# Ledger of designs, part 18: designed miniproteins, single chains

Each design is a single chain, and the fold is of that chain. pLDDT is the mean over its residues in the fold that is shown.

## One batch from the design tools (miniprotein)

Design m631
Fold by ESMFold2-Fast:
Structure m631 (fold): chain A 74 residues (1-74)
Amino acid sequence: MLTQEQIDRFRKDFAEASALLLAQPDPELEDAFLRHVAGLLAAMRANTPPELQAQVDALEAEFAAFRAELAARR
């Protein structure tokens, strides 16, 4: 079952990795990162208790925004 501690770690790791990719684009790392994050979010969604749903929704929105930003920077 998903925990707050796992969400907090994901937020930190995602923020750090996305900032690095935006600063120094690498198409292979971008594709690998997008696939990895999509998989993690799907696993989180499948295991999210009701009290953490809003936080997972926010993470999915942040990921969608990041994907759009990367696509715009081609």
Scores: mean pLDDT 82

Design m632
Fold by ESMFold2-Fast:
Structure m632 (fold): chain A 120 residues (1-120)
Amino acid sequence: DPEVVEQLKKLLENKDYEGLARLLLSIDPNNGVARRLLLINELKTVEALTEAIREADRRMEELVARGEPVRDTPEDRRMLDLYNLGAEMESRGLSVEEYIERLKKAVEKEAQRLIKELES
């Protein structure tokens, strides 16, 4: 799609990571990198993100302790995404700032890959 290629190139040139993530997510709703970057941007500060991760971790631990499943609601999906984000950061020994920079690079690489594929 020539229009998608043009938009991706413009967003890359402007380093508009939020715009890139939104466009990638519109193409693939299951794009985990795009979804996580948008979730981080929604929370606006490192402190807000860290608190949201702690709250998600606490809620997930409570569900596991009670043998209760995660519901298929937007609220519980967001909680699960935050929990998985926190777990990934911890397993890799990354700070919030380091994780954000890695997500930005991953979004740039995905956009560049998609441009190459769509221009072929």
Scores: mean pLDDT 83

Design m633
Fold by ESMFold2-Fast:
Structure m633 (fold): chain A 88 residues (1-88)
Amino acid sequence: MEEKKKLLEEALKLIVEAIRADDAGDHERAVELLREAARLAEEAGDLAGAEAIREAARLVADPSASPSERAAKMTAAALLIIGDLLDL
């Protein structure tokens, strides 16, 4: 329980930093932060959360994606991680 909780809490912090980085125009940093967050979520056994984070990373890396689409996907990934944390 504690190990999974710490991994998911760290993943959530990285998603929040990624949202801030993307909002500041640093989408490359946001992608790196999201990839690390997905790795931590997967290590915690949260496969659905990890996939949501990877989808967000793909959109952030896509120059055709709008800022609102990127923000929505990152927020959706964060909400999944929060839900899983609250169930621990």
Scores: mean pLDDT 85

Design m634
Fold by ESMFold2-Fast:
Structure m634 (fold): chain A 80 residues (1-80)
Amino acid sequence: SPLDRELARLIAVAGIELAGLEFEAELLRRKGGDPARIEELERRAERLRELHRRLVAAFTLDEAAKQEELERARRELEEL
């Protein structure tokens, strides 16, 4: 289904963004970077983990609910 392909694409995007934030936070922790910046990255990473979980769960939803989750996910990714 086109919706399932779009869900898979957004899951991949969210996963890549999450990995990038986790990597940056870890590098800053190891270098003794700004705690406020690390906290900001960790908060964004947690929002991406929640988004990723919701997108994976959306595969079990009906077509209308999948469409709503895709629209919500696109907005959240633009804000992160």
Scores: mean pLDDT 88

Design m637
Fold by ESMFold2-Fast:
Structure m637 (fold): chain A 80 residues (1-80)
Amino acid sequence: LLEEARKYYLKAVEAYEKGDYETAIENFRKAIELLESAPEKNLELLAQLYFDLGLLYRDIGKVEEAKKWFAKALELYSKL
C-alpha cells in the first residue's frame, strides 16, 4: 500500500513539473485515497501530498481549492 501510494505520488510530481495538471491531480488523488484508506496512516506523507496538491491548485488559479488542501496539510503537520 505505502509503496503503491509513493508510486502515484512520484507520477503526480512528474506530471506537475511537466505542466500536465490533469494527470498530476489524478495521481495525487489516487495516492491520497490509498493513504487515507490504510489501516495505519502515514500522516507525514499524507500531509506532504495535501500540501503539494494545494500548490498545484494555486498554480492553476483555483485559490479556494488550494486553501482547503493547505488547511488539511497544516492540520496533519500540527500532529507531527
Scores: mean pLDDT 82

Design m639
Fold by ESMFold2-Fast:
Structure m639 (fold): chain A 66 residues (1-66)
Amino acid sequence: MTPRDKAQQYVILGKKALEEGDEEKALEYFKKADELDPERKLGKGLAESLLAQGVKSKALEEASKL
């Protein structure tokens, strides 16, 4: 897989971790996604989008600062 494809997989895993209530794991996955694709920063972008939609999460607040 390309680094971009791997980053997308980590974003999906991060969303799943949030759905399961595992905010620490979600933040780890978003960080890994943005490390693999620093040009697009999909983890940060998703976190900003979800916060703008009113989702309250400490992991999303931290991910938005990446």
Scores: mean pLDDT 79

Design m640
Fold by ESMFold2-Fast:
Structure m640 (fold): chain A 70 residues (1-70)
Amino acid sequence: DVKEAEKLLEEGDRLGVRGVVTRDIAALEEAIKKYEEAKKIAEEKGDEQLVRRAERAIKGARETLAQLKK
């Protein structure tokens, strides 16, 4: 269900914002997992726009995580 993927992206965004604001590595790691699951669902449904949105979110969160670990 595309709505499930959208909900996972929204949960990931919430965790990502918290991780950035509080420098919480665990929150960013959980955000990435939610984005990865959202991408998988979007791929199974053939929603290319949602796949691209999830990919951008994963890339951003991974970049932030790498910066926080330095």
Scores: mean pLDDT 85

Design m641
Fold by ESMFold2-Fast:
Structure m641 (fold): chain A 101 residues (1-101)
Amino acid sequence: AAEAYEAAYAAARAGDAEATRAAGREAAALAARGTAEGGAAAGAAGAGAGSGAAEAGSAEAGRAAAKGGAEAARAARSAASAAGGAAGAIAGIGGEVQARL
């Protein structure tokens, strides 16, 4: 993901619209895939816990489990976005600083 973002930035600086679009699409696809996998896993865990609690006759516990699942899915999406963005930014900045020294 980070490499795809760096490639998009490099292509944009070169003025190559086609390469910029291709790199941008790849970065978006990688980010979406990571978010979907994280969200699906967290959502499935929340849904499973919720249904299990409901079957046990604990509607309140089911609601709490579902809320926890939704929060976990949100945290997974934020973590995936932050990790991709931070890694790319740090790598790019580090490289540019070294090149300009």
Scores: mean pLDDT 48

Design m642
Fold by ESMFold2-Fast:
Structure m642 (fold): chain A 54 residues (1-54)
Amino acid sequence: MAMEYYRQALKAIAAGNLEEAKQLLKKTLEEADKDSKRGVALKQFAERQLADIA
């Protein structure tokens, strides 16, 4: 579920685990593509987080 991966990614960022956060954000993007209703907003948030930590 894309939202679960996104929440885990935010926790990883807060803990300083940026490599784990990047992997979780990538999983968020993959799952968001499968969810037409929530996918667009979640994908935008995940892409922004990836840019911020890159």
Scores: mean pLDDT 75

Design m643
Fold by ESMFold2-Fast:
Structure m643 (fold): chain A 62 residues (1-62)
Amino acid sequence: MKPEEAVKILEDLAKRAEELGNYEKAATYYRQMAKVYELLGDTEKAEEYRQKADEYEKKARS
């Protein structure tokens, strides 16, 4: 699977989890996106998605 396809699927899954109020799953999908970007060498996007995952983890615990 091309990395672009993987990220798109993860983004769709994250949005669906958000719509269902499942912030824990949304955080998991954003963390997986961060790992994909890190493997691609896109450090800026990897850090962005790591921060997004942390934010959703906070929402899940609130």
Scores: mean pLDDT 81

Design m644
Fold by ESMFold2-Fast:
Structure m644 (fold): chain A 92 residues (1-92)
Amino acid sequence: SKAEEALKELEETLDAMEKAVRQGNFDEAIKLAEKAIEKARELGELSGIDVTPLINALEKALEAAKNGDIFEAEVYLALARMQLAIVKKELE
């Protein structure tokens, strides 16, 4: 389904963002965070699942990346992963 495709693309985007943060590549992390937020919104619209907690975590990860704060970015990425796992379970 389109929701399953959006979920897969979001998972891949988060994998890339985690790598960028770990490498200190904040310009790439910012772009990937913005892409993840867009894909999370699409997933919510396609599935009808409440993605607000996921988007909130991604927006905080984006702000941490803009500030060059690796630790805070990793914390909010972990929260985003947790919220994505909940969304994935609701799709099953």
Scores: mean pLDDT 88

Design m645
Fold by ESMFold2-Fast:
Structure m645 (fold): chain A 82 residues (1-82)
Amino acid sequence: MEAFRADGERLEAQGREAEAAGDHRLAGVQYLGAGMSYLLAGDDEAALAAFRRAVEQLERAELDFALELLLTFARGAARDLA
């Protein structure tokens, strides 16, 4: 149990570093790992908080991907219409 809690704390710290660096995909993956580690440690409250943070980061990463895809499409359409 203690080993899983320590793993959760380490992964959460790594997630915070990735989030501060703007790497939302990495942050989401690290927070997901932290949540799973806290869940295995029996800390449902910490696990839920970490999972919530993971979802927020992954949603941001997917939004960034969707925006890049949209910009690529818009640039292509503008080029084809010019």
Scores: mean pLDDT 79

Design m646
Fold by ESMFold2-Fast:
Structure m646 (fold): chain A 94 residues (1-94)
Amino acid sequence: MKTEEERERLWKEVEIALLDMQAALQKRIADRYEKQGNYDEAIKHYKEALDTLKKALELAKSLPESPRTQALIDYYEKEIEEVKKRLAELEKKK
């Protein structure tokens, strides 16, 4: 039987999935602006993606310790570093 705690965990997993989709869309919009040479808009949307990824990471860290939870944490930490690296490169082009 699912406890209230199990329902809260499932809700967090759903929220992480929604944040993941939101960050992916924000990155695609940023990529499109970058290809157009609109670095101001690209930077803005990458920063929005970074904030969304950080929210997903904090939720993942609040899940019970498991190999699956660790894989999610590792995934979002890598995605955050890639977005930060991209932002640094774009800011040098301005």
Scores: mean pLDDT 86

Design m647
Fold by ESMFold2-Fast:
Structure m647 (fold): chain A 91 residues (1-91)
Amino acid sequence: GFEEAMTSRPLTPEQRARLERAAQHLEDLAKSGAPDEQLYAAMDELIRTAREAGVSEVEVALLEIIHGIGKATGDYRGAALEAARLVRRVL
């Protein structure tokens, strides 16, 4: 019903594990000082995995905003770490 549209459904254990792996990969690349091209690929994978897992459209839009801000400011490492943190809050 209308009330169901405002409640986040829980992630399955498999969806949670896939999201955790994607978030961890992005975080590890950011902490290791990987090139921006590798961070971009890992961010795209994280966003794709979140969509496939049924993460809310608002949270997916926030990941896309973080990605855009990172590209615009040149602090993509900071953006990657923030995106990984946001995803972990959903898990």
Scores: mean pLDDT 80

Design m648
Fold by ESMFold2-Fast:
Structure m648 (fold): chain A 65 residues (1-65)
Amino acid sequence: MEEEIRRLIEEAEEAARRGDLKKMLEYAKRVGELLIEAGASESEAAARYTGIVIRGIGIQVDLEL
C-alpha cells in the first residue's frame, strides 16, 4: 500500500512536470481513494490529495517561471 501510494505521488509529480494536469489530478485522486480504502479519514485523504495538487501546481509554476 505505501509503495503504491509513493509510486502514484511520483507519477503525479512527473505528470505535473510534463504539464499534464489532468493526469496529475487523476493520480492525486487515486491516492485519496487508496488512503480511504486503507482506513484513513476523509479529512486525512483530502489533506493528502490537496498536498499533492499544491506540489504539482508549484512544480508547473516553477518550470514556467
Scores: mean pLDDT 78

Design m649
Fold by ESMFold2-Fast:
Structure m649 (fold): chain A 66 residues (1-66)
Amino acid sequence: SLKELAAELARLKALQKAKPLSEKTGIIPEIKVEEISEKEFRATATVGEEKVEAVVTVEEIEEMLK
């Protein structure tokens, strides 16, 4: 479903944002994905005490499939 794609893209974006910090610290990022609205997902990647976030909307997925 489009919602599953939005959640997965949010997860991947958060991992991508966390990659430089993970490489610098040697800590594996911990990922949490939350549905913040009916059409929006937020993924949070935690590396030690630092956090990075990515938000993806179902509308973004619909635009990618045009």
Scores: mean pLDDT 82

Design m650
Fold by ESMFold2-Fast:
Structure m650 (fold): chain A 111 residues (1-111)
Amino acid sequence: STYDILNKRLAPLGDELLELIDRIEEIAKKHGVLDEVQPYLDLAREKIKEKDYAGALHYLGNAISVLIKHLGVRHPDILELLDELADLYEKAGLPLLADHLRELVAELRAA
């Protein structure tokens, strides 16, 4: 399954997933939306402890969606965060996903 492939590819990147959680938490604190984001970050950290790295990525996606809802997708902090997510995909051996996300970020910056 796609989940099993993602879990296997993300398993060596547990520290990078934790760094991404910390980055999302920092942005959420800065913009006063931590209360809405925190439950997803707590679930992501719990999934990493369980070695469910694909589950951690799922909850990170939910946290990023909350930030986009409050800041807008074109906010500089969101664009930087999406670039960091693209770097994670590249390290996971998912270069097509990384490239597509980088193309989206470039289009959002240009408009």
Scores: mean pLDDT 89

Design m651
Fold by ESMFold2-Fast:
Structure m651 (fold): chain A 55 residues (1-55)
Amino acid sequence: GDSLLEAGADELLSLDEKGASPEEIAAKAQELSSGDPELASEISLLVIQKKEKSL
């Protein structure tokens, strides 16, 4: 459900904040989405939204 997407987005955001490369973030998104491109895109959008709100 939504909790899985939120947890995935938070994990990717944490990686980005630690200076992970775009390739590392993309690989993690693929892993968390089980290779589903729609889930990967939703997780990526949540990361972008959370990053924009992180003042």
Scores: mean pLDDT 74

Design m652
Fold by ESMFold2-Fast:
Structure m652 (fold): chain A 100 residues (1-100)
Amino acid sequence: IEEAIEQLRALLERLGAPEEAERLLAAIEKEIAGTLTDEERLEALRALALAFGVEPEVAEALAAAFLRAIREGRALDPETQALAREVGARVRARYEELEA
């Protein structure tokens, strides 16, 4: 786990997002401890999206939509689901770029 965390930190540093890296690593530690809240989980997802070059407005909109859906007990809108898939594809493409 510690080794995986160090590898993730190195990856995020290569992306030029040290602040986002610290937020994500803190969230991972809380997840391991079983203390991570839904809000903190969504903030970690926002930080990950930002680190991979997703626009701040898009990252914030996704995090807000997920939080609202969880709190209201509703499913995500089809548009929000499509946006989440698009963001995931962009994150994957960026990761593959770094591995090449």
Scores: mean pLDDT 68

Design m653
Fold by ESMFold2-Fast:
Structure m653 (fold): chain A 81 residues (1-81)
Amino acid sequence: KEKAIEALQKAIEAVRSGNKEEALKYIDEADRILNELDQKGDIEAGVLKIVLALARQAVERGDYEGAISLLEFAKKELEKL
């Protein structure tokens, strides 16, 4: 869980710095970790994975404000689990 939170934080920082490639890399890392946790039954990651997919699309289209909001939401929700 902590590694996914770290990846989300790095993705947020990359978006804030305008580094699209690093942002997508860390979003993909967070998604991978969430899949592993979901498969183990540690968390139910369905909604979080949808939010990450939307954040990825926001980054791809240059909507960095939208991407940050979605990533911060995902981080906050994951911290509650």
Scores: mean pLDDT 80

Design m654
Fold by ESMFold2-Fast:
Structure m654 (fold): chain A 78 residues (1-78)
Amino acid sequence: MSAEELEAALEAWLAAQRARAGPAAEPALAALLELGRRVIELLAQGKEEEALKLDEEGLKEIKEKYEEQLKAAVAAVK
């Protein structure tokens, strides 16, 4: 799967989550999309170690910052 295919799949998945979770989840979903795009970009550059570190650290930061919104979004998409 190419970087473009991964980004398209991520955008399609997040669009589906947005439709289910509604506008209250938008800041958390936007942050997840931006993180995913950055991870995919690093993977496309062959920077797998940086990509994995960014994914782990970025997901933790987004969870801490948007915990309430992420809980609502996860409940909606379960």
Scores: mean pLDDT 72

Design m655
Fold by ESMFold2-Fast:
Structure m655 (fold): chain A 97 residues (1-97)
Amino acid sequence: MNYVVIVAVNGKVSLAESNFPEVKVTDTRAEVTFPEDGLVKVTVLEGQARVTLEPSGESAVLNAGESVTFEVKKGDKLVIEPLSDRVVVRVEYIPKK
């Protein structure tokens, strides 16, 4: 199983832990690109974040302890944007192949 842990502190987004190579982090957001079709589960461990699946535009705002599951296609991106001062988000990816 592939996973990514994203941390944001005072507006700075960082990659805390990953066994997934296709992660892009900017100052304001993280993007996870999926190499194959599969399922992705996003859990906010601390704070509040907005998660958006592109290009479909499916979006959710998650508080600490909440999760959402998306069905992803090859080349889809999950965009994670922090909405509070301290945010910890875990992304778990299960490829179909």
Scores: mean pLDDT 81

Design m657
Fold by ESMFold2-Fast:
Structure m657 (fold): chain A 68 residues (1-68)
Amino acid sequence: MEEVVVTFVDSLTYDYNAMRKIIESYGGKAYSGYGMFTPNQLRAFIPKDKIDDLRKDPEVLSVDPAPR
């Protein structure tokens, strides 16, 4: 699994449950949204083979490597 930051569309702002469910639908695991710095981003672990599918999701703007 790869650790990534997923940025979602503005319509999902503060809807951490919806963002988490999108990540889980691709076989990923999200961190709790309560500690995130931006209202439409989550840190997550995503299977490497699912990252491109997640990037194509219409509610996802970007998937970037997590800063260490």
Scores: mean pLDDT 75

Design m658
Fold by ESMFold2-Fast:
Structure m658 (fold): chain A 84 residues (1-84)
Amino acid sequence: SIEEDKKLNIEAIDKVAEKSSKDEQVVLEQIKKVLEGEISEDEAREEIKEKTGLSEEEIKKLEEEVSKKVLEEIKKVVEKKEKE
């Protein structure tokens, strides 16, 4: 369900954030806010730029990296459930 997907994404984001750089943590926090419906994607992008000082290209690279890490954490949860 959408609710289960959101919960898994949030848990994965929090887990990844614990081991992430300060800039990656900012990106993850803004992604989490977008998922919760607190801010738009455009607002998230502006907040990341303001807090990190990174270029749009650098932000896109960080988003790709953190998204990959979040997806890997989600896969671990799904694999554990499928083993039963």
Scores: mean pLDDT 77

Design m659
Fold by ESMFold2-Fast:
Formats: structure tokens, sequence, C-alpha cells
Structure m659 (fold): chain A 99 residues (1-99)
């Protein structure tokens, strides 16, 4: 329900994860790599964060987004530079939530 979504969005971990979505889209845009594929990963992460009920589920959503970015790089669908920057953003978000 809305109350669950609101609680997640107002949480420190939820705000960190939402900022990671913004930062990854900005990084992709700045590198000229803003595509349907990179936007799809960001949308996946946002949806997973909104549906999360715990810190652990938000961390899992960030790790799942990281795995999707690694697969895009492996398939040559994004540059290694874009993948590295996005993975760093996701890793920093995970570290902040774990602190």
Amino acid sequence: GWEKIKKTLESEEGQIAIQAVRDMLKAADELGEKSIKTVAVAMYLLAAVIDSESKEQIIQALNDAKARVEELAKRGEISPEAAEKIITILDNAIAQIKA
C-alpha cells in the first residue's frame, strides 16, 4: 500500500538508493550512454526499492542492478567506462546503507 511505499521513500536507505538511481542516470547521460538499456536498469532499481520492506532488500536491489550493469558491459551494450562509473555509484550506495 501507499503507507509502505511512503515509509521506504522517507527512510535513509530509501533516499540513498533513490539518489543512486539519479546519479547512475546522470553518469550515463554525461558519457552519452543514456539508452533504453541503461534507463531500464534504473527503472528496475527504482521499482525494486519501492517494493522493498527492509534495508536488506534495498541492498539486494542495488546488487541486482549492479549485476545487470555488468551483463550489459559483458554484451558490449554499454562501455566499460560507463559500467565502472555506474557500478561505483551502486557500490557507494550499498556502503552508505551498511554504515
Scores: mean pLDDT 84

Design m660
Fold by ESMFold2-Fast:
Structure m660 (fold): chain A 84 residues (1-84)
Amino acid sequence: AAKEAKEYAEKALKYGLEAAKAAEKGDIEKAKEYLEKAEEYIEKAEEALKEAKDPKEKLEAEIALGVAKVAVGVAKTILDRAQK
């Protein structure tokens, strides 16, 4: 559970960064697609984290999830600016 949560959070970060790059290039549709994938992996990470029992692994997964959420937030901000 905790290992899966961290892996899902890392995938969310990857897609969040790809969304930001696509938005900066003006590829709005691709940016939206990557954001949708990133948010899906955040949801999966949160579900896996609820099943995590090891305190250290849970903390590591929570940190990774936090970083992924920040990256997704930044990508959304770039996308909003690119649409204006």
Scores: mean pLDDT 82

Design m661
Fold by ESMFold2-Fast:
Structure m661 (fold): chain A 63 residues (1-63)
Amino acid sequence: SEEELKEFIAKLEKRIEELEKEIEELKEKLKENPDDKELWLEIEELEGIVALLQAMISYLSSL
């Protein structure tokens, strides 16, 4: 139903907000240690997940 789709999109948006906050915290840590390759990779992985979730929302919103 349209309501179920809207609720699912809202859950995805909330997950994106949580991930973006985590990314911001990790980026602040990276500023203190720019050579931390593991931290850099973690940020890239989380940004990739956000991009996938945004693409999913875009697709679902087009239905």
Scores: mean pLDDT 88

Design m662
Fold by ESMFold2-Fast:
Structure m662 (fold): chain A 89 residues (1-89)
Amino acid sequence: GLFGGADVEGAKALLEAIESGELSPKEALLGAETAVALAEIRLAVARIALKNTEGEEREEAEALLREAEEALEIAKKALELAEEKLKAA
């Protein structure tokens, strides 16, 4: 499976697949729920990493945290769209 739903590009690809109707409403919901769960785990890991990072590596850890926050926002948008499409079906 595409574990990419936890990163920004994977979350965007999932959102586009849901918007285009490439996925059935049930597949879209499962994919979006999975992407949100994985993005939340990734965000938790990024926060832990930032707390344990000092010096030059801290800037990279802050960038990874921002990317994790963006991926979660997109994944939540995909979930909202998947839920709306399921209600419309």
Scores: mean pLDDT 80

Design m664
Fold by ESMFold2-Fast:
Structure m664 (fold): chain A 55 residues (1-55)
Amino acid sequence: SGDELAAQGVAAWRAGDYARAAELFRQAAERYREEGKDEEADNLDELAEIMEGKA
């Protein structure tokens, strides 16, 4: 689910793996869009962009 992928992204972020966190947040965003949660998806895409800048 989107929630599960987002949780995995947060775990990667806490581990300092910004590249992996970005990938997981992008995957979570796609899943949230499939679930009809467009606002949550947009928020995760923004977070992924921040992670990509740190990688």
Scores: mean pLDDT 86

Design m665
Fold by ESMFold2-Fast:
Structure m665 (fold): chain A 83 residues (1-83)
Amino acid sequence: SLEAETLLALGIMALSLGDYETAVKYFEEALKLDPDNADAWVALGRAYLKLGEKEKAIEYFEKALQIDPSNEEARKLLEEARK
């Protein structure tokens, strides 16, 4: 949806500005509207990695791969986070 896309874009902007908690909120709201968006799950995982929440990040990267097994970014980030 357009609303979910807008929330995802706002979350990415917050992430780039270092506002990781705000990024999490936008990504979670985007996923409430579109839970099958693998890129949004990856973005949420990245935000949690920045917050030091490694276990949550792993869960969200795995969720992204369940939705889109071909998501290369999720695969790489999951491998990195499991170290």
Scores: mean pLDDT 89

